# Designs tried in a protein design run: designed miniproteins, single chains, continued (5). Part 104

Each design is a single chain, and the fold is of that chain. pLDDT is the mean over its residues in the fold that is shown.

## One batch from the design tools (miniprotein)

Design m19608
Fold by ESMFold2-Fast:
Structure m19608 (fold): chain A 68 residues (1-68)
Amino acid sequence: MEEEVEEVQRLLEEWGFRLSREQVERAVRLLREDPLISLSELARRTGLSRSQVLAARTALSRLELEKE
């Protein structure tokens, strides 16, 4: 989990998004618990913008594909 959060944060930073580790961790946790969560709901629960949560979801999806 911590390694995954660090990799997501690194990808987001490379894409120009500056999020705290706590924000990234919360987004990753919610996405893992409910992969079908809406961007609006994810944004409300993390305190992030819709663009930031979309980027976080994209980063996590990319890492999940690389895992297998």
Scores: mean pLDDT 78

Design m19609
Fold by ESMFold2-Fast:
Structure m19609 (fold): chain A 64 residues (1-64)
Amino acid sequence: MKEELIKKAEEMANKLLNSPDPEKQFLGGVLAVQVAVLKVIDATPADLEKLIKKTEEEVKKIEE
């Protein structure tokens, strides 16, 4: 469901923003803004899934 994907993305953003890693904090801020934009434009569940997946991949790159 779209609301569940929004909640998941917002929880990811919050976790990243509370990370001691400045790169993760920046990524969390970017994700929070992107989620807010997708909410305003009433984006599709597929758009949210792509954003979540891309953010997970970026987190993995930072952790490598």
Scores: mean pLDDT 82

Design m19610
Fold by ESMFold2-Fast:
Structure m19610 (fold): chain A 79 residues (1-79)
Amino acid sequence: MVPSKEELIENTAKLVIDLVESGDPSLRPSAAAGLKEGYELDPEKLAELLKKSKNPKVLEIAELVEKGEIKEAIELILR
């Protein structure tokens, strides 16, 4: 099934949070692609969902998304 815009954004936030908290490198390509697509669809909702983790690194990613610095946000998750 094709994911809805809301489902894509929710899945993206979950992938980014999981990647940052677990450190699983297999999640990096999906998290990066989803973060870019989620930003283009609804950056405010994406940032809101990311803030649910309360992890300092995820909160920094949320701030970069709110500022429109998507390239820097992607670079941060790939570290």
Scores: mean pLDDT 79

Design m19611
Fold by ESMFold2-Fast:
Structure m19611 (fold): chain A 54 residues (1-54)
Amino acid sequence: PIYDVKMKTKDIDKLPDNLHVVEINGQKVVNEEQRNFIIKNSGEIVTLKVFKVA
């Protein structure tokens, strides 16, 4: 299942291990380098699309 989550950018690392970030602010996250680049250019609040692993 996929969920939309709105949270503080600094709190992204507090997500449980079974939630995988697939999009940040509508931008697809393919790897860690891209994830970090998007976060660096994001404001105080982000909208995440997360995939929950069983």
Scores: mean pLDDT 80

Design m19612
Fold by ESMFold2-Fast:
Structure m19612 (fold): chain A 99 residues (1-99)
Amino acid sequence: MLKELEEELIRLAGEGAELAGRDPEIGRKEAEEAIEYLRANHDEETLRLALEAMITVQRGNILKLREGLTETLSPEVQELEARHQALVAEIDALEEARA
């Protein structure tokens, strides 16, 4: 499960970078570095939620770039943004519970 999320994030980061006019290899490398940072500083549950949140953000950004949306978000983009907000709240709740 975690490995599949890591691979998906790296793939989406490369695609997003290419759509934004950046080098897709740099996008993938940045994602790999973010994953290593999260793995070193967080437990498996927080890592999973963080990966899902990052994947959701990347999917939303890719859709916006492909659709040329700036003002009116598609229902799919709105759903991804809502999911990202929910995942961030879940991460915050886990961190507070550890304090």
Scores: mean pLDDT 74

Design m19613
Fold by ESMFold2-Fast:
Structure m19613 (fold): chain A 81 residues (1-81)
Amino acid sequence: SAEKEEHIERARKAIKEAKEYISTLELSEEQRKEIEEKLKKVEEAVKKIEEAKSKEELEEALKEFQEKGRELGELIVKIEE
């Protein structure tokens, strides 16, 4: 339980920091929509972490969170170039 709670807290902090950073970027309408779509997928992955009932489900949810977070990060890097 404590392990899952720590993962959720860290994930929520990461999303908050990402949103704060994104808010500082000068984005086109298309770029903003793409980022919002990727951010939504990251937030959905956090919900899966919260819903995990077993250690196996938690590990799968954490992997998905990492994958979606990477996709968002890659998009931000591409936009900043």
Scores: mean pLDDT 84

Design m19614
Fold by ESMFold2-Fast:
Structure m19614 (fold): chain A 104 residues (1-104)
Amino acid sequence: MPSPRELLAQARALADDLIDALVAQGLITPEEAAAVRALLDDFVAEFEKALATGDEKILTLTGFLAIALVSELWTLARKHKASEELRAKIDEFGRLLQEVLKLL
């Protein structure tokens, strides 16, 4: 089975590919892309803290950041009429985040 850090790296790579695809297709603004990347960076930082400490408050915050990140990607996909392929990738990312969170 992948380690928590390997699974986190896979989730980050998939999110980066999704954001890059949305920008490359002209579907989102650079400002919207920066906001989603900030959420991704916040999630990764809190996940690393949760993994290191097991702190219940950090675990809770990591969960909220995961929800916020997936929700923002879906909001942008719906607003900008992203393709079925991109929507499927967002769904895949959401499932991968749930697997990552189970390793905390």
Scores: mean pLDDT 83

Design m19615
Fold by ESMFold2-Fast:
Structure m19615 (fold): chain A 80 residues (1-80)
Amino acid sequence: SEAAALYEEIEAEVREAGLDNPEKLAEAVRRMGELLGVGEVGEEVAEAIRAGDLEKALEIEEEAREKYREKFEELAAARE
């Protein structure tokens, strides 16, 4: 599916950039948030990554996953 292909492309970019490139990682997260329709959450996670606060980035992601669980489950199913 188109959504699964875009998600994989973003994941590949994150893996290529590595954790030593926070700006590229933040941009990839923002694009992933837009793709999932949760751009506001993606922006908050990106800001936390740029600040070097990975713990906060994970907390925001966990809250978003709980709130948007159905949407994330649909995306996961599309990847299989």
Scores: mean pLDDT 68

Design m19616
Fold by ESMFold2-Fast:
Structure m19616 (fold): chain A 75 residues (1-75)
Amino acid sequence: GEDTVRNLEETAKYFGWTDEEMADVLEAAAKGLVPGGKDAGREERGRRLSELLKKAAEYLREGKKEKYKEELSKV
């Protein structure tokens, strides 16, 4: 939700991350979000979240900050 956007913006400010560095973090998080196991629902939710984070990172790299915030708010 909106709180996810705010928390990540505050984290980026705390560490002094650039938009590109934040995109790198989101891409790394997306890679780690497919949990192992036999729960198809959990796997689907992880893949969906991974897709949202990848799109958010892509928009951020493109300078499309409004679209970045929209995708991230779906988390």
Scores: mean pLDDT 75

Design m19617
Fold by ESMFold2-Fast:
Structure m19617 (fold): chain A 110 residues (1-110)
Amino acid sequence: SVEEEVAEITAILDELLADPRAAPLREDFSEAERLPDFHQLVPNPVTLSSIRERVESGEIRTLSEFEELFERMVDNVLFVLPGDHPLVPQALAVAERARKRIEEARKRLG
């Protein structure tokens, strides 16, 4: 049900927001890292906070919608960071955690 999917998404978001490796995904990353072109390259950045707001507003109601926005957020961060940046392995570790949690949630709901 939608209620069960939203509950699973909320639980995943709470865990990701508490993960210290999620720094580039939690806040306005462009301001934290002072990347001058971030908003020019990514005019409407997706963050964990913006995903949280969309879940609370009822815009995100399914694991598939959540996964799509989450992957877009990860792609945006990886697009602006140099491949050798220290935050890249942290962002990838959080992405892997989220993907595993989404898979586990789908198995529970199926």
Scores: mean pLDDT 80

Design m19618
Fold by ESMFold2-Fast:
Structure m19618 (fold): chain A 70 residues (1-70)
Amino acid sequence: MARVIIAPTVEEARRLMEEAGIDGELVEAPKNLSRALELIREGRDVAVGAGNSGSAAIIEAHAREVGAEV
């Protein structure tokens, strides 16, 4: 199954895909935070990028709570 890439921006998500050599569904958070949390909760293969500034802390906190890759 395709991995889900959660990042603060499209640019950070693309960077993660290139550096890690992974392809997947792109989800921007915090803009789509509810969707990101749903995908993590469903137990899909998720890669989370810290990215920039305040959004990184929110994404990492939620990912850590459910045991997702950060």
Scores: mean pLDDT 61

Design m19619
Fold by ESMFold2-Fast:
Structure m19619 (fold): chain A 96 residues (1-96)
Amino acid sequence: EEVLKLRADRAVEYTKKLAKELIEALENGDMETAKRLAKQIKDVGESLKELGEKLNRPDLIKIGELAEKTYEAVEKGDFDTAIRYAKEIIELAEKF
């Protein structure tokens, strides 16, 4: 349980970092970097949802769901929506 909590904290911090980098890539029109970052955000988000279920932490599950939505928005080319979801990830992560 202690190890899972430490892993969750690290995953949240990493997701926050990726979300910030994604916003920068999208604002600069760097679509190759944005797609790569979105995939990484999705992968970490899946881990956060699993950790949230094991730890009974709805806040982790919500960050994971936002990570998935961010990825879907980037894949659809809806970059304004992707930036909004990424900002919400950052706001939630800062409450940790």
Scores: mean pLDDT 86

Design m19620
Fold by ESMFold2-Fast:
Structure m19620 (fold): chain A 70 residues (1-70)
Amino acid sequence: MEKKELAKKHLERAIQAIDEGNYDEAAKHFEEAMKALGAESSAPLWAEIAKTDPELARRIARVALQALDE
């Protein structure tokens, strides 16, 4: 599977986990998406945002997912 497609799947799972209130699962999926894109350094910050402002974390993941479709 292309790295972009792998990242999209993990971003979708991260958004789903946020909606379910499972922030640890969301953080794991966001980290895997960022690893696929070579941006692993952004994952710890997003994990912190997911616990403090889950709506913002969800929005960030959605914007990243949308950008991968362009």
Scores: mean pLDDT 81

Design m19621
Fold by ESMFold2-Fast:
Structure m19621 (fold): chain A 99 residues (1-99)
Amino acid sequence: SMAEEKAKKKLKEAVDIVKEGLERARNSQTLEEVREIARETAMKAAKILNEVEFKDSRVASLAVAGLMLLVAASIAPTKEEAIRDLEGARKVFEEAAKL
């Protein structure tokens, strides 16, 4: 359906937002910079995904899980954990986009 195509497109856009955030995070030197990048990434992903009406509960659940991982990255105790959470969010959004 048109709604499912829009959801898939916005999930792919969320993947691209997370990929950009990951590149910035990997090139950052401090945990505080990585947390701020994760916060900005979470806000951008949330904004575009809030424009979507999810009709598949599995897709909706993965979208929420991805956003939760971005929030987790924004408060992670280490740079390694923050980057791991960002990579997790990318994978979850990619999985959602394939359903």
Scores: mean pLDDT 88

Design m19622
Fold by ESMFold2-Fast:
Structure m19622 (fold): chain A 66 residues (1-66)
Amino acid sequence: SFEELIKEAEELVEKFRQLGRTELADGLRNAIEKLKAMIDAGIDPDLAVESLEFLIKRAREELEKL
């Protein structure tokens, strides 16, 4: 669901901010805001969902290396 995806991304934003990884946090936040804007505008969010899922996967890979 969109709610679960956004929640996971928000948790990663918070973690990266705590780690001082501001650029990664900003990238995730921008993707979240874009997805929310598309949903609010009634635009098909499928590509935005895929983009956010890809960024979440990359973010998790970076955390696993720490």
Scores: mean pLDDT 83

Design m19623
Fold by ESMFold2-Fast:
Structure m19623 (fold): chain A 65 residues (1-65)
Amino acid sequence: HMEFDLEKLRELAEKGVPGAALRIYQLEGDESVLEKVLTPEQRAAMREELERIRDAENKVKEKKK
């Protein structure tokens, strides 16, 4: 599943979608993907947004189970 999501995210990042590049970094840990699409300042802002999403996902798992 992650493999298919990663391929789609790479396509979006190549098209210049910042969220896709940030998601690829989250999955692979390769910050150079973010550097290609975003400035360092923009990367920091988007990373904060993904961190909020991650927290929400963890809360959902606790309530759903």
Scores: mean pLDDT 66

Design m19624
Fold by ESMFold2-Fast:
Structure m19624 (fold): chain A 84 residues (1-84)
Amino acid sequence: MEEARRKAEEYLREAREAIKKENRLELVEEYLGKALELAAKLSKEDIEELAERLEELAEEAYKIDEKTGELLQTAAAVLRELAE
């Protein structure tokens, strides 16, 4: 699980950079998909932390593109459901 957690964190960091610096919103969906694929290998605690990070990213994304913000919020909700 250490490797899966590390990879998920890396993908979310890359998604945040795409939102903030590159304005390459198409990469956000790709990185998000990769992070979610790893979620099944994470502990419930790590999944909840991942969901919180996605909620933070959604707030930042909403300022740039509403669709991307909505996608991130939906992914966070799915992760919270998976943890419970």
Scores: mean pLDDT 73

Design m19625
Fold by ESMFold2-Fast:
Structure m19625 (fold): chain A 61 residues (1-61)
Amino acid sequence: MEEVERERLEGELKRAQTVAENYELAIKYSKAFSPQTLEAAKKNLEDAKKRAEELKRRIDE
């Protein structure tokens, strides 16, 4: 893998991990969210985690 391509994938992975972390914190600490907003946040968290796992697999091989 070219270094430039690897760095790009690592950048995407970091962004996906940050998105997942932000949603996890929002779910954990936000008591002001409506049930609908919490459900949407949980779905977005799952999607972000799946994206991070896929990107990590691509970086590893």
Scores: mean pLDDT 77

Design m19626
Fold by ESMFold2-Fast:
Structure m19626 (fold): chain A 86 residues (1-86)
Amino acid sequence: MEHLRKAEEALKEAQELAERSLSPEVAEEVKRLIQQAVDNALRGDLERAQRHLMEAARLVSEHASREDADRITQAAATAVRNAYRA
């Protein structure tokens, strides 16, 4: 299924970018929030998915450069969008 595969690829990209750009503690929390956003999107709960994405974006913006924050949030948003359409 194309959307599910794209969601998994984007999720991995977001998690790897977070690990490279953030401290271990912040990276773990961001990865957890992105995973929860994807999980909620897969269940069709877009409101909860967006809430978790916003929390992840806030943490990334506080702890990463603008460029790294944009890359992580774009990958995470792509994962959620594809998960919701799966």
Scores: mean pLDDT 86

Design m19627
Fold by ESMFold2-Fast:
Structure m19627 (fold): chain A 63 residues (1-63)
Amino acid sequence: METLHIEAGGENANEAGQRAREAAEQGWNVHVTTSGGGSAAGGFVAMAEAGGGKATVENLPDG
């Protein structure tokens, strides 16, 4: 099963969300890694689900 991995921070959150949605619309599973604040994580999941796919979000330690 093909999974698109996206690394996201505050600066690219909107673009990462759009990529997640587009990948989900093409039938890909999406896995997003974020560091620091988790406020963007819900947005990525929502964008992928809007595309009809599944998304998982992993918060990595900042460092």
Scores: mean pLDDT 65

Design m19628
Fold by ESMFold2-Fast:
Structure m19628 (fold): chain A 60 residues (1-60)
Amino acid sequence: MGFENNYKFLLSNGLSEEEAKEAARALTEAGKSINDLKPLSPEVAEKLKETQEKVTKNAL
């Protein structure tokens, strides 16, 4: 999927605009190399997990 779809998806998951841009870029690069239906690469998944934990810890 495209960068914009990934960016909106990440914003809906509670990421900040800056964090969503960085994570959306990583997701878009992963999507270019792998099928959209497959799980994220470990590298991208760990980055998103860290960002999500930070948002959850600070916001929730």
Scores: mean pLDDT 62

Design m19629
Fold by ESMFold2-Fast:
Structure m19629 (fold): chain A 99 residues (1-99)
Amino acid sequence: KSYSLKELIKKVTEAIKSGKLKLSEDEKKILVSMLLKILPYIEDEELKKLFEELIEALNVEPDEELFNKYLKENNIDPNDINAILAELLNELEKLLEKI
């Protein structure tokens, strides 16, 4: 099923808060780093709040070394916000499949 970014974030955030979805510390750190990288470019107030809520639910500090390794392994330019957004969508969809 195809979900919008807003729906994916809502569903993943709910699953984390309810304990239905368990992430490793590394998965949380990578996800929070992707969210923080994209957050400054969001104009939609609802989407911004959804990003902030997911960041809060993850409750981890970003790890720059881990994130840079992840981007390199996935052939993502760390300054390509659209590529990071596409990767975020893919990761959220994969997490939702675990529920």
Scores: mean pLDDT 85

Design m19630
Fold by ESMFold2-Fast:
Structure m19630 (fold): chain A 119 residues (1-119)
Amino acid sequence: MAEELRRRARELARRGRAALDAGDYEEAVRLFEEAVRLLEEAGAPASEIAAALMGLAVALARAGDWEEAREALDRAIALARAAGDDATAQSVENLRATLEEEAADAAAGVRWASAAEVA
């Protein structure tokens, strides 16, 4: 049962990445949320759950749901640290820094071509 849930979650995560590549961010969010749920039900390793939560965070950030993206990242880092998985925790922190920079750029209106022309 647990291995079947983990296999299903990996398939959903692959579809989530495909949805991200296609710009279908709302679909990507749904797919990654289901993947996280199945991995937690399966008692999967913290690294696998964190990887799915990182995918969810990217999808949420691209959909403009930055607060929810931050919650997913905080959850992923807490799981990795509780498991003693420093490598995964560092990967989540690196992704959080990247997404926070992107969110700040979006909030600052980086769409303003006139601002980019001022050197």
Scores: mean pLDDT 81

Design m19631
Fold by ESMFold2-Fast:
Structure m19631 (fold): chain A 61 residues (1-61)
Amino acid sequence: MTELVEAGRKAQEGDVEGTIEYAKKAAEQGVDEKFLLRSLAEALRRQGKDEQAEELEKAAE
C-alpha cells in the first residue's frame, strides 16, 4: 500500500501534516487511522522526536 509507505516516510522526515494526510488516505482503504498514527508516534519517540510524536498522538484522538 503506497499510502502506508508514504505516511511512514513523512513521519521520518518530521512532516506531521503529510503524515496525517497519508494516514487518512490509508484509512480510506480500510486501515485503522488511529492505530497507524499511534504506531508512527511510537517510532518517532524511539528516535527522540517527542514533539512530532505528541502531534500525531493528538491527531489520533
Scores: mean pLDDT 78

Design m19632
Fold by ESMFold2-Fast:
Structure m19632 (fold): chain A 85 residues (1-85)
Amino acid sequence: SVVDKILEIIDKKAKESKDPKTKEILDYGRDVIEEGRAQGKSPEEIVGEMIMTILGRSRSSGDTKVYGEVNKVLKEVLDVFEKES
């Protein structure tokens, strides 16, 4: 499913990141996806909630580099979601 592909992207990017703040933020995104799936939310709801969570946490970090890294991951996520939906 598209949600499975997005989860794989988030997990891969979290493991590959050299920045511990970026890793932590992406790990929260993974948790949001898993919680949404457990609750039976739609793919649109899951992806939307994950994006809001990740962006909020990256903004709160105060780190423009972390924000940039997270934004690149979200662009890849959105590209996959649009292609598969």
Scores: mean pLDDT 83

Design m19633
Fold by ESMFold2-Fast:
Structure m19633 (fold): chain A 110 residues (1-110)
Amino acid sequence: MKKAEELIKEAEKYREEGKLEKAIKLYQKASQLYYDNGDYDKANEAALKAAELLEEMGKKAEALYLRGDIAFEQGKLEEAKELYEKAVELDPNNVKALFNLLVVRALLWE
């Protein structure tokens, strides 16, 4: 039971220590808490930091998927579709990206 700000500070510490996977998980948890509190700008900022660390680790498909989720939450359906398509192209076994791509296509009447 940690406040989103405490999770961000812990994530920054793990990032400085090179523990990128732990930092990513904490940024994602902080993002969820900010969303639950209605602080969408801070939620998107925390999610974006997680995506940037995934890119640093060479996990491009996972980063594109997370950027797609951010676009989807912002109502940017065409941008979300493009990001999910790129994620699926790089990793066809990413079941979450495949599912969300189908959802976005359905919402766009494709």
Scores: mean pLDDT 85

Design m19634
Fold by ESMFold2-Fast:
Structure m19634 (fold): chain A 59 residues (1-59)
Amino acid sequence: GPKVLETRPAPNMSLEDTGMVLALAYGVGGTVYVYPDKVVFVPNPDGSTDPADIKVVKL
């Protein structure tokens, strides 16, 4: 089943850049949710494995 990945920003990276790196490292398409203090990556619920299919949502 899909896994949810969560991380805090690295010292020299924005929250958005951290979320994109996390999504790319997971190697599948999905959604990056950008919170004020963290990012959460949720893989595509449709089972898409295309790592270029990444959506960013700012909260």
Scores: mean pLDDT 65

Design m19635
Fold by ESMFold2-Fast:
Parts: C-alpha cells; structure tokens; sequence
Structure m19635 (fold): chain A 72 residues (1-72)
C-alpha cells in the first residue's frame, strides 16, 4: 500500500540522516541515499497523493542538503 511505502521511505530517510550525522563512510551513505531514492520513485509509480509525493521529495532533498554540507 501507499501508506506502507511511505513508512518505509521515512525509515530509509531517517537511517540516511543518522548515517550522515554519525559520519559513516561515503559508500554507506550513498547506498542509503540510493535506497531512499528508490522508495521515492516507488511512491510516484504507485500513484501516491500529490501532497505525499511533495513531502517525500522535500524530506529527501533536506537529507541531500545535509550530506552536501558535511562534504564542505
């Protein structure tokens, strides 16, 4: 269901953010980022409501911004 996909997406983003904060290796961070991005695309393909897709995109973009800041 869309609800189960969104919950999995939120968990993936939370794991990604934690890995970024803990300074995990780039390889691990990239793997987690790929997993979150895949779940985002699955939400789009499943026809999730526009508000859910917008929120998911914002959450993923925020995690990407955190990662980019850590690289500076």
Amino acid sequence: SVEELYERFRQAVAELEKAIEEGKPDKEIRRLLSEAATLYHELVQAGAPDDVIREARAELQRALEKYREKLK
Scores: mean pLDDT 84

Design m19636
Fold by ESMFold2-Fast:
Structure m19636 (fold): chain A 78 residues (1-78)
Amino acid sequence: MTPEERAEVGRLLEEAAQEAIKRAEELAKEGKYQEALDLLDEAESGLVTAARLAGLPDVAARISSRLSQKKKEIQKNQ
């Protein structure tokens, strides 16, 4: 994988993480806290694994951190 391809994969994975966060926030606003938490758990598992397979451990760490933080925020507001 070229450096340019790795940068693009990293960007797409981080964008997917932001979309998952937005979707989870919408579910939480509707009172669907468990669905929001399940969505974040699935996104973290999938995106972190994809980032690691692509050889992007820093991207994996950032995605894990962001999704974990949002999960904790939703749990506290439940």
Scores: mean pLDDT 85

Design m19637
Fold by ESMFold2-Fast:
Structure m19637 (fold): chain A 90 residues (1-90)
Amino acid sequence: DEEYLKKLLELLEKQVESAKSIPEEDLPPELKELIEAVENKDWERLSELAKKLLEEIKKALEELKKKGEETELSASGEELLKMLEALAKA
C-alpha cells in the first residue's frame, strides 16, 4: 500500500527531525542509515533497516538513559520505535 508507506514516511521524517537534536555521537550507524534511507525514499532498504534499528534504538535509549540525556531520544526513540515496528510488519 503506497499510501500507507507515504504516511509512514511523513511520520518518520518528523521523528528524524526530532532525532537530529540528539548528539550525533550517541546515534548508532543504523540510525544514520535510516535517516538517509528516509530522505532518499529507499523503501526496500528502509524496511530492512527498520528491524535492525529496532534493536539499535533500544540500545541507544539505554545508553542515553545512563548519561541522563535521554529526554529527546526517549521521546523520539519511542515514536520512531513504533513507526519502525509498523514499517517492519508492512
Scores: mean pLDDT 61

Design m19638
Fold by ESMFold2-Fast:
Structure m19638 (fold): chain A 78 residues (1-78)
Amino acid sequence: SEKEEKLIKEAREHVAKAEELVKGSPEKFPEAKEHLAKANALASELEENGSEKAKEEAGKIKGRLADIMQAMAEKEAA
């Protein structure tokens, strides 16, 4: 549905913004974490109430969130 497409798009935009921020300085990590939280909330809504395709896309979004969190952890440890 158009509503699901909009939620998927918004979640992907938050993921992309978090990826951009994590590539920058550690001072931007709090802002990145805010975008990750928003993307995770949208993905969770899609998993609970979405179509089969929306649930699949939510799973992919959550995978990207895990990768970004790992990248942040590695940068904070360096």
Scores: mean pLDDT 86

Design m19639
Fold by ESMFold2-Fast:
Structure m19639 (fold): chain A 68 residues (1-68)
Amino acid sequence: GSAIIDDLVKAIKLVLEGDEDTATNIAKSALSKLSTDQASEASAAVVDGIQNKDIDGASEKITSILKS
């Protein structure tokens, strides 16, 4: 649940702040707790959030993926 969403959102924030190593470790740990399909979709949402600098949009997308 919520802890996975919080960790993935934190990873996006850390990449945008320049801490890519910490972000990668947190994201890998969070994604490892998901199914293969959810991990793939959540990983794409994290990448989109980083590229667009859209933390709120990424959070909403990740939440939607984990509810499905």
Scores: mean pLDDT 84

Design m19640
Fold by ESMFold2-Fast:
Structure m19640 (fold): chain A 65 residues (1-65)
Amino acid sequence: PTDEEVERAVRELVEKHGVPEELAREVARLAQQGDAAGAIAYARAHLTGPAAVSAEAAGWDLARA
């Protein structure tokens, strides 16, 4: 994924889904490196409820971009 796609995903997670910026950036960073499983595991370990679901979805979308 491009740096712009990463920044867009981070902003959506923070502004729309209430994910802390540092957690959103780590999920996006793992996904950008092609580690979808790591991104999902990180989100599940550090987030709960709708925020975790949103971060997992963003991780999958970015890793497949």
Scores: mean pLDDT 81

Design m19641
Fold by ESMFold2-Fast:
Structure m19641 (fold): chain A 68 residues (1-68)
Amino acid sequence: SMDTLEQVKKEMDILISRAERMTEQQVDDIVSELKAWVKQTLDPEDAEKALKVIEEGKKRILEIIRKQ
């Protein structure tokens, strides 16, 4: 649903804001858990949209970490 997608976006925004204080392993662990939850909980179309948001957010987080 739209509310679930908004929740995923907010969770990723929080992670992005904290990226400078995180390791790549911590990001991988959190993202893996969130992806697993999405795949198990949402229908395929909503899961695909949520996974794309997670992947885009992860890319931004890793860019921040790797620029340090």
Scores: mean pLDDT 82

Design m19642
Fold by ESMFold2-Fast:
Parts: C-alpha cells; structure tokens; sequence
Structure m19642 (fold): chain A 100 residues (1-100)
C-alpha cells in the first residue's frame, strides 16, 4: 500500500536526521536517496508477497496487517524507530510465509 511505503520512507528519513543531529555527521544527499530507493524496492517486493498471502492464506495476511497497523500508530506518535522495527517485522513475515 502506497501510504505504508510513504510512512516507511519518512521514518527512515527522521531516523537519519536524528542520527546526524546527535553525532554531527552529515550524509551525502545522493547516498540517502540511493539507499532509500533500494529500501523502497525491497519493501515493494514485501507488499507483493503480502498481496499473494491475502489470496493463499488470509489469516496470515491478517496478522501482517495487524503489525502494519501497529507500525502506523507508532509513526503517528512520532516513534520512528519503533515504527521502522514494526515495518521490518511485517515485511520479513510476509516474505517468509510466501517463500517457495
């Protein structure tokens, strides 16, 4: 879902901003862009796996959706690190359950 991909991107960007502020280190804008594009491609594959699960295992898909809703809640509460961990958990679960 596009909204979850956008939230994932923003969570990563906020974590990078916090790291730069706390350490004084500055990433190159192109490195952030390239890294984020690679992460988004991986996330799109995880959502493709989730769509397959909705057809083949609706109960497993529902559990993943519950984790995505928890990630969304953490994101809305500005808990970006917790949101990122929950997104990664959901994506990993979707990919594991659709492996052949």
Amino acid sequence: KEEYIEMFKEAVEKIVEKYEKETGFKFKEEDIKEGLERLVKSVEKAFEAYEELKKTDPEAAKKIEEILEEAKKAFEEKKYEEALELFLKAFREALALTKK
Scores: mean pLDDT 79

